# Designed miniproteins, single chains, continued (5), part 74

Each design is a single chain, and the fold is of that chain. pLDDT is the mean over its residues in the fold that is shown.

## One batch from the design tools (miniprotein)

Design m18553
Fold by ESMFold2-Fast:
Structure m18553 (fold): chain A 105 residues (1-105)
Amino acid sequence: MEKKLEELEEKLKEALKNKDVKTAIELIEEIGRLTGEEKGAKNAQLMLAIEFEDAELLSELAKISLSSAEKLIEAYKNKISTDELNEALRAISAGDYAAANKHIA
């Protein structure tokens, strides 16, 4: 089990480096099966689909409509986007609180 887990973790690292989302999803599922962390693996798969903006994959993994998957990706991207936070922080540093509020949307 341990040697196979190490091999799968190395393959997952390579898939993530190459932005091969589909292979990463399959490897996460196999790791979850071997470790008994299947719910954690599913959550990791959902987060990868959101991070790579793959609405079709998110729809399949979560068993939701494509429209719902697209809305979840948009909400996640808008909520955690560092560009809006950086612009808000710059506006605050300049004393422009009205501009800062606009960027925190």
Scores: mean pLDDT 68

Design m18554
Fold by ESMFold2-Fast:
Structure m18554 (fold): chain A 88 residues (1-88)
Amino acid sequence: SLEEELKKRGEAFGKVMDFARKGVDELINKFKEEYKKDKERAKEVMLEGARSLAEKVITEFEKIGDKGGGEALADRILAYAENLAKEM
């Protein structure tokens, strides 16, 4: 049924978004911990972590047939990290 298809698609998308959110939260927490000790290391953690997370986000979105959505979210993650690094 249409209702079952929409539910399954919504559940799959929700899981991938949860994965992305948890990845971003973990990255921000690691950045905050390092920022108090070493700003240059915090910058490296943010940039390297964002690149790794971006690749994983694209892969997870590809699994649900939404590579374009994954690439768009990955671009936002990378832009956020690059802007934060420039402000330091």
Scores: mean pLDDT 86

Design m18555
Fold by ESMFold2-Fast:
Structure m18555 (fold): chain A 80 residues (1-80)
Amino acid sequence: MLSKEEVEEILEKLEKELREFEAYLATLPKEEREKLVRLVMEFLERLTEWLKSRSSEENQKLIEEFHEKALARLEKLYAE
């Protein structure tokens, strides 16, 4: 089982990398951006499910909050 500290460290690293990638996505043409946003959303779904399966109920809530916030930002990049 992942500890709270391990989950927080993973989520902090993911947020940093996602924000850098979001900045990159914003520079792309709409069609290419939409394709990559979908792939990232699918990746995040799989990754957060894996993290939740190895985490306590309390840590699962932290992972869910991270995922919801990340999806909201990505959906904004996906929309016209």
Scores: mean pLDDT 83

Design m18556
Fold by ESMFold2-Fast:
Structure m18556 (fold): chain A 97 residues (1-97)
Amino acid sequence: SLEQLLRAVGSMSGALSAAVRDPRAVPEALAVLERQRSSLGDALDAGLARTGALPAVDAFLEAARSDPEKAHELAPEALAALSRAEAALEEEVRKRS
């Protein structure tokens, strides 16, 4: 569901915003992003891929599992990518309404 994708992207953006401000928030951001991926599966990955956000999100997730300092460095790029994805998905909703 496109509405579920928008809610997931919003939750992920909130978690990444915290990780941008504080490297101690990286583990919580990882947990939020992995939970959204588990919940929506292929629908989330397809939505992130078509909006161009998937590479930045994947880079953050890989770093967050092994190198929290590197994940903190990547968090701004992942957040920016999700912000662009949210705008693109909102446009998709408007076109279908």
Scores: mean pLDDT 86

Design m18557
Fold by ESMFold2-Fast:
Structure m18557 (fold): chain A 65 residues (1-65)
Amino acid sequence: LFLKPEELVEQGEELEEEAIRYAEEGNVQKATALAVASALLYSEAGENERALEALKRVDKAIEEA
């Protein structure tokens, strides 16, 4: 069973937002795990640029926390 690209992007967005929240809380391990999961979902949807942007966004949030 494969999710539609639209569903993959939607789930990626939800995980990206969770990753940012954990990053802001200083939970680097969870933030990183969720960021990687989000990026994998974006990549599976063919949205490679968005996957890279999500990783950079979470990394920046971790560094600023």
Scores: mean pLDDT 82

Design m18558
Fold by ESMFold2-Fast:
Structure m18558 (fold): chain A 85 residues (1-85)
Amino acid sequence: MTPEQIQQQQAELAAKNGIGLSEYFLKKAKEGTKEEGEKAYEGIKLTAKQMLDLGKQIPAGKDILEKAAKEIEKIGKETKEIIES
């Protein structure tokens, strides 16, 4: 495989894991205490930032990671609404 293909595969795996982790945090915010929800929201924000930071290191995967970060941010907004309710 080319270096670009390796970077794209790395980005796809990171995106899948980051989205899955953020969905897990959202579930914990729905089922847990307000304190657990606040920790979940912080975890989601950090996960989105990590996707963007990784995109700077693997340019061939940048578009994949930026799309993942936007999806994670949407999960974060839903999590924030749960904490505020």
Scores: mean pLDDT 85

Design m18559
Fold by ESMFold2-Fast:
Structure m18559 (fold): chain A 79 residues (1-79)
Amino acid sequence: SMKDKLIEVVEEAAKKAKNPEVKEKLEALARYLRDHPDMPVEEMLNQVGITAALLQGETGDTELAQEINEKLEELVKES
């Protein structure tokens, strides 16, 4: 499902994150999404996008944030 693919994007980003705070935030987001399976896909997409933007602002890690956003765009196009 798209929800499972969204969670996978977040989990893979967490694995790639070298900053421990970034890794913890992405892991927490993945758990939150898994704990709220009834959440609309649009709301899940918004939460992942907001998190990517915040991580870029806090760490300057444009590459990780861009990768997350590109994966989100791919998922939306497949809808």
Scores: mean pLDDT 80

Design m18560
Fold by ESMFold2-Fast:
Structure m18560 (fold): chain A 70 residues (1-70)
Amino acid sequence: ETLVVPRSKLAELAKELGLSVGAVSRIGKLVVARPNPSDAELRRLAERLGLSVERVRRAARAVQELIDEA
């Protein structure tokens, strides 16, 4: 089952994290598919997005909190 976070919420989160909406959306899809993704999965996604793993880890946590509220 696919859970979709509203694009407006992703845009707000992207602005706060200094990321693109596309990057936050990709990170959000990973978190929905795999709650508490492994360090290896976060690293692979960071490489794909051209971001540091620390940035992706922070974004994943923020998206997880947003999903938990929904």
Scores: mean pLDDT 74

Design m18561
Fold by ESMFold2-Fast:
Structure m18561 (fold): chain A 60 residues (1-60)
Amino acid sequence: LKEKIEKLRKELERLKKMKEDLKANKDKYDDSQYENLIAQLEERIAKLEAEIAELEKKLA
């Protein structure tokens, strides 16, 4: 269970970094494309955060 949480945390960190990179380069994207990319990343981040939180509750 701990190994599963660690793998998900690493993936979460990667996705958060991608989101930060997109925000830093906002001026290089079209508004519609930027919003779509951010929305996709935010959805994936939210799902991973929820999964990690549920696994942590089961571990505790």
Scores: mean pLDDT 80

Design m18562
Fold by ESMFold2-Fast:
Structure m18562 (fold): chain A 66 residues (1-66)
Amino acid sequence: MLTPEQAEAVYEAMREALKEVKVGDKEGLEKKVRELLAKRGLPEEIVEMPLETLSAMVAEEVRRRL
């Protein structure tokens, strides 16, 4: 499970990747998100997670804040 800080970092990485990657390029999006997570210093276990898993974890953390 992601900490609040990790979830925020993942969310920001996904937002940044969506600005730079062409719509519909799933592989490019996954690669860009992984690069951004690594640059933000997140643990390898998080960086290597599938995009679907990361998205689900971010949604779970947001739900807890509500």
Scores: mean pLDDT 76

Design m18563
Fold by ESMFold2-Fast:
Structure m18563 (fold): chain A 70 residues (1-70)
Amino acid sequence: SAEEKKRQVEEILRSAIEVAKEIAKQEKDKEKAKEKLDIIRDQVIELAEKYGVDSSEFVKELDEIEKEHL
């Protein structure tokens, strides 16, 4: 169902945020970390838009990760 697909997409987006957090923590080159996080941000927004999922909370978490680690 469309609802099941949205839930699966939300889980994928959550996994992407966790990956972004690890990149921000572990990548010593902070410019490279920022570039990788920007790619993840674009992918999160694109996937969310495609499946009608609200990306606002995920984007907010990415902003918080950048502020804390970059």
Scores: mean pLDDT 87

Design m18564
Fold by ESMFold2-Fast:
Structure m18564 (fold): chain A 100 residues (1-100)
Amino acid sequence: SKKEQILEILKEAVEKIIEILRENGLDGLADSIEKEYKIIEEEMKKIEDIKKVAELAIGFMEYLKLLAESLRDHGLISEEAAERIIEIAEEAIKKIKEIL
């Protein structure tokens, strides 16, 4: 289903972003994002309106993109780490929009 495709795209993107954060010594932040993601994923599974599922998934990716930019701007992660996170988030958003 389109909903399952959106959930799979979101899960893969979040897992990659969490790995980058852990590689950059931000394990506590990575753990918090993983916990928040699991809550959002369970709520998304209950939503029947596929456009609302897409909006939540895109919104979460946009949030992680802004977080990566903020972490970079404050010298908490490298430029390269931030660009990798942003690219992953933007690719996920693109794929979700192409479904719906």
Scores: mean pLDDT 90

Design m18565
Fold by ESMFold2-Fast:
Structure m18565 (fold): chain A 57 residues (1-57)
Amino acid sequence: MTPRQEVAALGDKLGDAVEAGAPKEEIDRLKAELQEHSVEVSKENREFARKLAEELE
């Protein structure tokens, strides 16, 4: 499973938890996990975006 798929699944879970009125402690934990997984995806996306920006600039 790719990091991108993992982030998407965590995002959906976080949204469901917020809508269901889950305790802030659970929401905070889901946010932290999403952020950790997002960092790895972000690094790849930033590198790709940087290449595109370089061509545009």
Scores: mean pLDDT 70

Design m18566
Fold by ESMFold2-Fast:
Structure m18566 (fold): chain A 72 residues (1-72)
Amino acid sequence: KEKELKELIETVRSLDLPEEVQKNLINMIKQAIENNNFDAAIAGVREMQRRGLITPEQAELLIKKIEEAKKK
């Protein structure tokens, strides 16, 4: 729960992204996890990738971490 959210937030912060993009990702992930809707978090990451706000490699890393959190 709380540990998985913290790990995901630190993963977002480890990416070399503009502060505004990091804040938007963190907010999206927090809302999705608090609602126990990991699929919404994955969809949000994919949408940011489609908009060109994050790279495909960054999106895949985040999705893997979200999937790991979902399996716990």
Scores: mean pLDDT 78

Design m18567
Fold by ESMFold2-Fast:
Structure m18567 (fold): chain A 98 residues (1-98)
Amino acid sequence: SLLEELKKELERLEKKVGPPEETPGVERLRRLIKEYIRLALEAKGLASGSAEAAEAAARGRRLLAEIERLAEELGLSEEELEIIALRAAIEVLEEQEK
C-alpha cells in the first residue's frame, strides 16, 4: 500500500540523516504540509475548470510558498524537509483510514 511505502521511505531517511529536532517551527511546518495534503485530496473531487478547483489551486500555491519560505527560514536540509513531509503524509493517510 502507499502508506506502507511511505513508512518504509521514512525509516530509510531517518536511519540516514536522523530525525530533525521537533521545534515549534518544525511543528508549524508539519501542520502547513498536512493542510496542503488535505487540500490536494479534497480538490481531487472537484470538477476540472470549475471556480472551486481554481480557488483550491490558488490556496495550494499560497500554502506551498509559505512552506518553502518557512523551510528556508528554519535552515532545513532537503532530507530533513522530506522526513517532515513523509510524517505529515503518513498522519493524514492514517486519519483517513479511521
Scores: mean pLDDT 83

Design m18568
Fold by ESMFold2-Fast:
Structure m18568 (fold): chain A 62 residues (1-62)
Amino acid sequence: MEEELERLFREIVAVAKENDDVLAMVRAMALQTEGFLQIRRGDEEGARRTLEEMQRLLAELR
């Protein structure tokens, strides 16, 4: 899960930087932080929802 969160974060930030989309970068940072907190707390369901939301954000930017 951590590797997947970091990969999605990097992909979203790369696309957002190409488009100067500051809002997308901020959203990605918030979701990454939430995901790491969920993983550290053992909230696997929460972490899965956060990964899904990050995947959705990435799809919206493409």
Scores: mean pLDDT 83

Design m18569
Fold by ESMFold2-Fast:
Structure m18569 (fold): chain A 88 residues (1-88)
Amino acid sequence: SREAYLKLARLYTVSSIELAGIEFDAEKGLISAEEAIKKVEELLEETLKEIERLGKENPDIPQSVLDEVKESLEKEAKRVKERIKKLG
């Protein structure tokens, strides 16, 4: 349903905002680069589990759509970690 797709889009958007917040905190020296990388990895793991749960609860979402969202999030998290590593 459209409602299931909106839930998936919201989950992705919230995770992207949280990733940006972690990167910001690392850039400002509010957390260490090591702590920031751990937070990115924990956020990614939790969000991927939520995407899988959402897919199981909403079988009208194609697996290809779930896989594309997961891949996009993994690529974004990887880019954020690479930028954080350059800070220290």
Scores: mean pLDDT 87

Design m18570
Fold by ESMFold2-Fast:
Structure m18570 (fold): chain A 120 residues (1-120)
Amino acid sequence: SPLVERVLRLLDEAIEVLKEMAEIFKKMGFDNLAKRLETMAEKLRELREQIRAHPDDLEHVIDLVEEAISLLKKAIDDLNYYIPKAPKEYQKKMQELVDKLNQIIAELERIRTELRERLA
């Protein structure tokens, strides 16, 4: 399905963004936040592999997309709390990465809606 292929690409993009953020937070000494972001990236990889294993199970794909959206929203909540505490030089880059995550969430929500309409 072209929609499922888009989901997989968006999850890959989200994983890369979370990894980049974790590396930046490690450099700033926010090791616990970096560890949480790495854990979230790993959970997204697990969701991606479950979607890849059964791409034709659209009901299951929708549930996994909802879980991914939930994880990404939780990451953004953490980031919005910690970004203002970061050195000013990192704040712009971190905000750009949060903006990318918000765009990925919006696209995943659109695809989830379209997949639900195909099942109805």
Scores: mean pLDDT 89

Design m18571
Fold by ESMFold2-Fast:
Structure m18571 (fold): chain A 62 residues (1-62)
Amino acid sequence: SAVEGAVEQTLTLLRNSLTDENFEIAKDAAREATSQAVKDGLSREQAIQLGIGAAMKAIQAA
């Protein structure tokens, strides 16, 4: 599905860019934000960027 594809791509980008510790902190926030953006009708690129943004906020809050 479009949701699954966007979430998989977002998580792959984060896994390749973050430490394992930061990925564990960020993964649920990234998944939720990306999933919601696709459901709200945003493009795949916009959904991925929102997921990355949510991941970064989660890491900063930890």
Scores: mean pLDDT 86

Design m18572
Fold by ESMFold2-Fast:
Structure m18572 (fold): chain A 100 residues (1-100)
Amino acid sequence: MTPEELAERLLARFKDPEVQEAFRKAVEIIRKYAKDNPSLSEDEIRTLILDAASIIEEAYLAKKNNQPLSPLAKRRYDFLKSRLPKEYQEELDKIIDEIK
């Protein structure tokens, strides 16, 4: 399964349009990062896509419950961001903050 096929399958599993939109934006960031870094394996790209899907869903659920991200979710998100250049970290933060 290609990274693109994985992204499409995960997108199809999300029920909420706001989660789907946030995930699409996160996948675009990962796609740009992969294009700039051809040494990344497809397995590494798939892992970034899976991590992004998990964090977006956790952020959406936290927002709906008027709760902050759990400490574990925040640490997982910080680890995801640590693998990305600062510019993409800032774009990802904006995507998460804009979930309604």
Scores: mean pLDDT 82

Design m18573
Fold by ESMFold2-Fast:
Structure m18573 (fold): chain A 62 residues (1-62)
Amino acid sequence: MADELNEKLEKKVKELLEKYKLNDDQVQDLVAKIIEELDKLPKDAPLEKYIEAALKVLKEYE
């Protein structure tokens, strides 16, 4: 993934981990769901679509 995408996702994941105090199993599940959503996007999708899809998954945990 592009460095900017990794940085934004890492920051959002850390914010959610601190807010909800997720355990290791919950973190693994969240990461797997993000990967699954990114996998559903076409390979030629713009970076913005990948960020939006990942953020949607993160929003589900808010």
Scores: mean pLDDT 68

Design m18574
Fold by ESMFold2-Fast:
Structure m18574 (fold): chain A 65 residues (1-65)
Amino acid sequence: SMHAERAAEAAREVGEGAGAATAAWHAGKISNDLESGRRGAEAGVAGDAEAAAEYARKAWQIGSE
């Protein structure tokens, strides 16, 4: 979905670490998929911005457009 793609892009653009984690967490909350948001936040903190972006996309797909 358009929103899932935008959430993933935002997470990637912020990059790894706290910024990517924050983007993934917010995407999860907005889509009402807290588990994907949480896993994305954990990946971001671990320095895996790509995994965080993927979880952000997944969270938005569940609640999508």
Scores: mean pLDDT 60

Design m18575
Fold by ESMFold2-Fast:
Structure m18575 (fold): chain A 85 residues (1-85)
Amino acid sequence: SEEEKKLLELLKELVDRIKRALLEHPDDAQTVLAEAERARQEAAEKLGLSVEEFEKKVQELAKKNPEIAEALKEYETLLQAARSL
């Protein structure tokens, strides 16, 4: 669906922004996590959703869309990597 395509695009943008932050700030967990939070808020805003609504929608669509599930898994893995810095 169009909604699934847009959400997948935004989730991939989140992943890319966190990857870039990790490369630019490899020893600064707080800076990487702050960038992830900003990116998450911007993604939700682009869909006209709250952050909580965005997260709920990602989880729901990941159950039926394997590309969204894969992007979500990568996103969660990168957040854990940032928290481990």
Scores: mean pLDDT 85

Design m18576
Fold by ESMFold2-Fast:
Structure m18576 (fold): chain A 119 residues (1-119)
Amino acid sequence: MKEELEEAKEKIVEEARKNKGLEELALAEGVVRLAKQFGLSEEEARELLEEIARDVLKLSDEAVEAALRMLELFLELAEKGAADEEAWLKTLEELAKLSPREEAKEFLKKIIEEAKKAL
């Protein structure tokens, strides 16, 4: 289990680094997927995201704060499920406000589509 968790962490770091300008979104989404896969609590997921963002990716304090807020929104979506279309739209709007770039809309669309398939 520990080796599998470390490999999953490395993949999250690689995905964040590949998504230049969207590192905070990629990191938040990756941590939510890992939390579901390994049964991490919300507290453990937050600690993991902050560790990777600060110590591995060396993100600014502002970017770390944005990533933590995105993580909260993704965790709320995971708890409520894809059955509530209004809740999905509201979360998408809030995520778009945190990252108003056009590239972020395409990223969020893919993540929401994958989340709907997993539920």
Scores: mean pLDDT 70

Design m18577
Fold by ESMFold2-Fast:
Structure m18577 (fold): chain A 108 residues (1-108)
Amino acid sequence: MKKKIEELRKKIEEERKRNLEMAQGVVDYLESLYKKNKEKAKKFAEKVFDQLMEIYPEETAEALKTRKDFPEIAEKVQKKVDEIRKQLEDFLSLPEETRKALIEELKK
């Protein structure tokens, strides 16, 4: 059992790394597009980052930290990450039995 839990943790960590690489690849592509057409790149970035924020909020925000060329998009993404973090902190502050009941309800 311990070995399977360790393998699962490793798989989650590898998945997070792949998701971060994917988010960085999207940011690099958008930077290239921005140099060619700023308006089109901004509209595409907003749509893509809205989708990535729903799936990989932390990884998307981290990928954007090094991209000063998209400050308005990066700020919007950071706001969403902060919102999700606050919601998670609020959830973790609930009694353990209440958290378990909510998780069980979400699985239905």
Scores: mean pLDDT 58

Design m18578
Fold by ESMFold2-Fast:
Structure m18578 (fold): chain A 83 residues (1-83)
Amino acid sequence: SMLDQFQAWLAQLEEQTKAEVEEKYQKDGYSEAVKVLQQAISQAQAYRNQLAKSSSTDDTLQMDRILTQMYQKLSAYLNDLKK
C-alpha cells in the first residue's frame, strides 16, 4: 500500500537525518543542524502530499501521524545532542 511505502521510506529518512543532524551539529553547530532537520521534514511533507492524492483518508491520517512522530523524535534527538 501507499501507507506501507511511505512508512518504509520515512523510516530510512529518519535514520539518515539522525546521522546528518549529528554530523552537522558536531561540525557547524546547532543552528545548521536545525536546518538539516527542517529540510528533511519538508521532503517528508512533499512526499506525503504526493501520496495523499492517491490514498484513502484513513491512510493519509496515518501518514500525518507517522510524520508528526518522526518530527518529535528528531527534535528530541537534536535537543539531546546539546546535553
Scores: mean pLDDT 87

Design m18579
Fold by ESMFold2-Fast:
Structure m18579 (fold): chain A 89 residues (1-89)
Amino acid sequence: SEAERLNEEALKAIEAGDVERARELTKELGRLVGLPEEAVEAAGEAAGVLAEMRKIAKEAGVDETTEESKELAEKYGHLLREAEAAYEA
């Protein structure tokens, strides 16, 4: 199906470190399967970040990039927790 093809292409774009293509294909897939626009945009942004992390991993070497990716993931998680706390307050 179109959805299966877009999903495969999006995953390949992420693995290739193609940030823009990963973002665009993920947004197309999200719209095709009927996600709300806010979820489509969030999914696209997440796919872009994953593709960029993969690009850095290929460029810098696996061990070094894993530590950088871990730091970025921890910082992002902290910001999400702060945002959730502010929303609940």
Scores: mean pLDDT 69

Design m18580
Fold by ESMFold2-Fast:
Structure m18580 (fold): chain A 62 residues (1-62)
Amino acid sequence: SMAEAEKISQELAQTIRDNKSLSRKERAELAKKAAEEVAKLMGVSQEDTDAILALYEAAAAA
């Protein structure tokens, strides 16, 4: 659901904030896991999963 996807997005942002020692690579890995989880919940295609991953990776790098 949208609410579950929003929760995953918020948890990713909070995890990054709480763990300032995370490297760029570790942040990218967390973003990838979050994107895959959201993609499964939304039932999207593999192409859409890649788009979601790119958005989450950009957010994790900020």
Scores: mean pLDDT 70

Design m18581
Fold by ESMFold2-Fast:
Structure m18581 (fold): chain A 75 residues (1-75)
Amino acid sequence: MSAEEKEVLERLKQLKEEAEQLYNSNTVSNEEKLKGLERGLGELKKLKEAYPELSKEIDEVEEYLKKLKEELEKK
């Protein structure tokens, strides 16, 4: 695995953790949480375009963020 691939995988882990923290936050509005998740999804889309060989790993994180977004939109 290249250094770039390792950095992307670490960033995917960070994006998932950031999304989890944002979703569980009591200090930000649901509207701000939705905007944060949308930014994360945008970054994942760019990563998938740049690193299609990591598309499976990126898709797993994208599905998780989409699930959190859908749950917030129901509130």
Scores: mean pLDDT 82

Design m18582
Fold by ESMFold2-Fast:
Structure m18582 (fold): chain A 82 residues (1-82)
Amino acid sequence: SAADELEEAVGAALEKYGSKEAATEEDAKAAADAVRAAFTSLGKPEHGEGLGNIILKNAELGLISSEAAKAAEEAARAFAAK
C-alpha cells in the first residue's frame, strides 16, 4: 500500500541518517529532509500523525537517535497539519 511504501522509505532514510551513532544536528536535519521528501512523493496528510508515533517508538527503543526522531516527527506532523 501507499502507507507501507511511505513507512519503508522513511525507515530507510532514518536507518541511513537517524541512527543512534549519527546523532548530530546535521544528521537530524537530513532525517527531517528525507521525511519531508517521502511525504511529498507518497504521503497523505492523515499519515503524518501515525508515522510520527512510530518514529517516537523507535527512538524510545533506542533504534534511532532522539534528535533525528524529534526532527523527523516534527516534519511528519507539519505535513499532517496541512
Scores: mean pLDDT 66

Design m18583
Fold by ESMFold2-Fast:
Structure m18583 (fold): chain A 55 residues (1-55)
Amino acid sequence: SEGERSSEEAFRRITEEQAEAGKEKHLAALKEYNQEGETTEKIEKIVERIKKQSA
């Protein structure tokens, strides 16, 4: 057991709870990334959307 590990797990748990409420929007942003491909400019736009969903 490590102190830093607790922080990572806590972050994941918070993300899971938040994803439950906005999972549909979260998935939509991910799908857009997967369909368009891996372009830097597109990735940045997708990241901004996902970032808004992340805690």
Scores: mean pLDDT 57

Design m18584
Fold by ESMFold2-Fast:
Structure m18584 (fold): chain A 80 residues (1-80)
Amino acid sequence: MLDTSNVPTLIKFTERLIKEKNIDGAAVAVYGLVRLAQSGDTSVLPEAKRLAEEILALDPNNKLAQKVLAEIERLLKEAA
């Protein structure tokens, strides 16, 4: 179960995966942030968007990262 108190840790973990070029792992971690936003914590969405865009900059064809970014953009529009 993802706890809001662990959000900073999950963000740092995702940034580490990106640095290590673990693209699939980073995409899964960002999906975890999206699930937290879907549970009501929309404050994570700007950071999740930044991380998803960094992943796509490294691998533009990553299907999971593309899907995750689209979901983040949808949630950001709903939150505005």
Scores: mean pLDDT 80

Design m18585
Fold by ESMFold2-Fast:
Structure m18585 (fold): chain A 55 residues (1-55)
Amino acid sequence: SEEERARRRFRVQSEVIKEMIEYLKKNPNMTNEEKLKFAKELQARRDAELAAIDA
């Protein structure tokens, strides 16, 4: 159902945000370039998981 897919999409987004926050807290000495690279990798994973839910 669309409602079930919306719930899964919300979970994916929430988990990605949590993973990013936790990783940055554990790695406080990351450069801005490293932070951006990590954020882009998480965004790509998020987008792939969202696409799989919508397929």
Scores: mean pLDDT 83

Design m18586
Fold by ESMFold2-Fast:
Structure m18586 (fold): chain A 56 residues (1-56)
Amino acid sequence: PEPREYRIELLDADGRPLARVTITSVEPVTSLRQDADGRWHIETRDAELRIEPVRP
């Protein structure tokens, strides 16, 4: 099976992009959540996670 690309964009309160996250996975993303410390938790089986800051 071919990998699927999942694109997630993190936005601030004004809707401006803070970071882009690209996940390439053969299996679908099973969960995505943010903890109280602002860390993103992304669960997939066969995923390659890429995070690109838009405002480094």
Scores: mean pLDDT 63

Design m18587
Fold by ESMFold2-Fast:
Structure m18587 (fold): chain A 69 residues (1-69)
Amino acid sequence: VEELKEKLREEIRRGDWIGASEYLGRLVREGGLETAEEALREAEPEGKPEAVEMARRSLRTIRARREAQ
């Protein structure tokens, strides 16, 4: 989980929103939705705006799908 948080931060900082979304999905699977939300929040201040926006959209989609189940 901690390694996934670090990888997410690196991808967002570099502007790779595809990689960031994959690590968010893994964080949800291994640590739960709240863990992924925390990791994204911690990564946002250092991130590229486009990567942050796309990661937020990915997380909202994951959240909505879980709530629909």
Scores: mean pLDDT 76

Design m18588
Fold by ESMFold2-Fast:
Order: structure tokens, then sequence, then C-alpha cells
Structure m18588 (fold): chain A 87 residues (1-87)
């Protein structure tokens, strides 16, 4: 149920992103790449959190480090997106 809901939400969000690009065909390629990468990082983060929720456990040290790395990359991409939108 939780996994099926996540898959549906990911599928719909992916369609919305593609529709956004079709509606905004002059979006710079650099911005499109950042938006796609942000989306894929959010997906990866959600998929890594799912087994922890299903197993009702805390992340291991290694899993916590992986989550921290994803979070750091997410912050970098958000800053890049903000810079592109300000230009």
Amino acid sequence: SMRERLRREIEEARKELEEYFKANPDTPEEKKEVLKELFELQVAYAERMLPLAEEKRLPSPAEAEQQAALSAKFKELLAQLEALEAA
C-alpha cells in the first residue's frame, strides 16, 4: 500500500514535470537538468526511507551517511536552481 502510493505519486510528479517542460519550451537546458536531477534525488531519498518505515527502525550509520549525502546534494541543486531563476 505505502509502496504502491509512493510509485503512483512518483509517476504523477514525473508527468507534471514533463508537462511543465512542454508548456515552457524555452526553459534553459541547464535549468531542465537541475530540475530533473532534483526530482531523481527526491525519488532516491523517498525509496531509501521506505524500508525504514516498513521495518519500523532507525537508519544504520551507513544509511544515515548516505541520506546526509543526498541531503547535501539536494541543497547544492536548490542553490543552483535559485541562481538560475535569479539570472
Scores: mean pLDDT 83

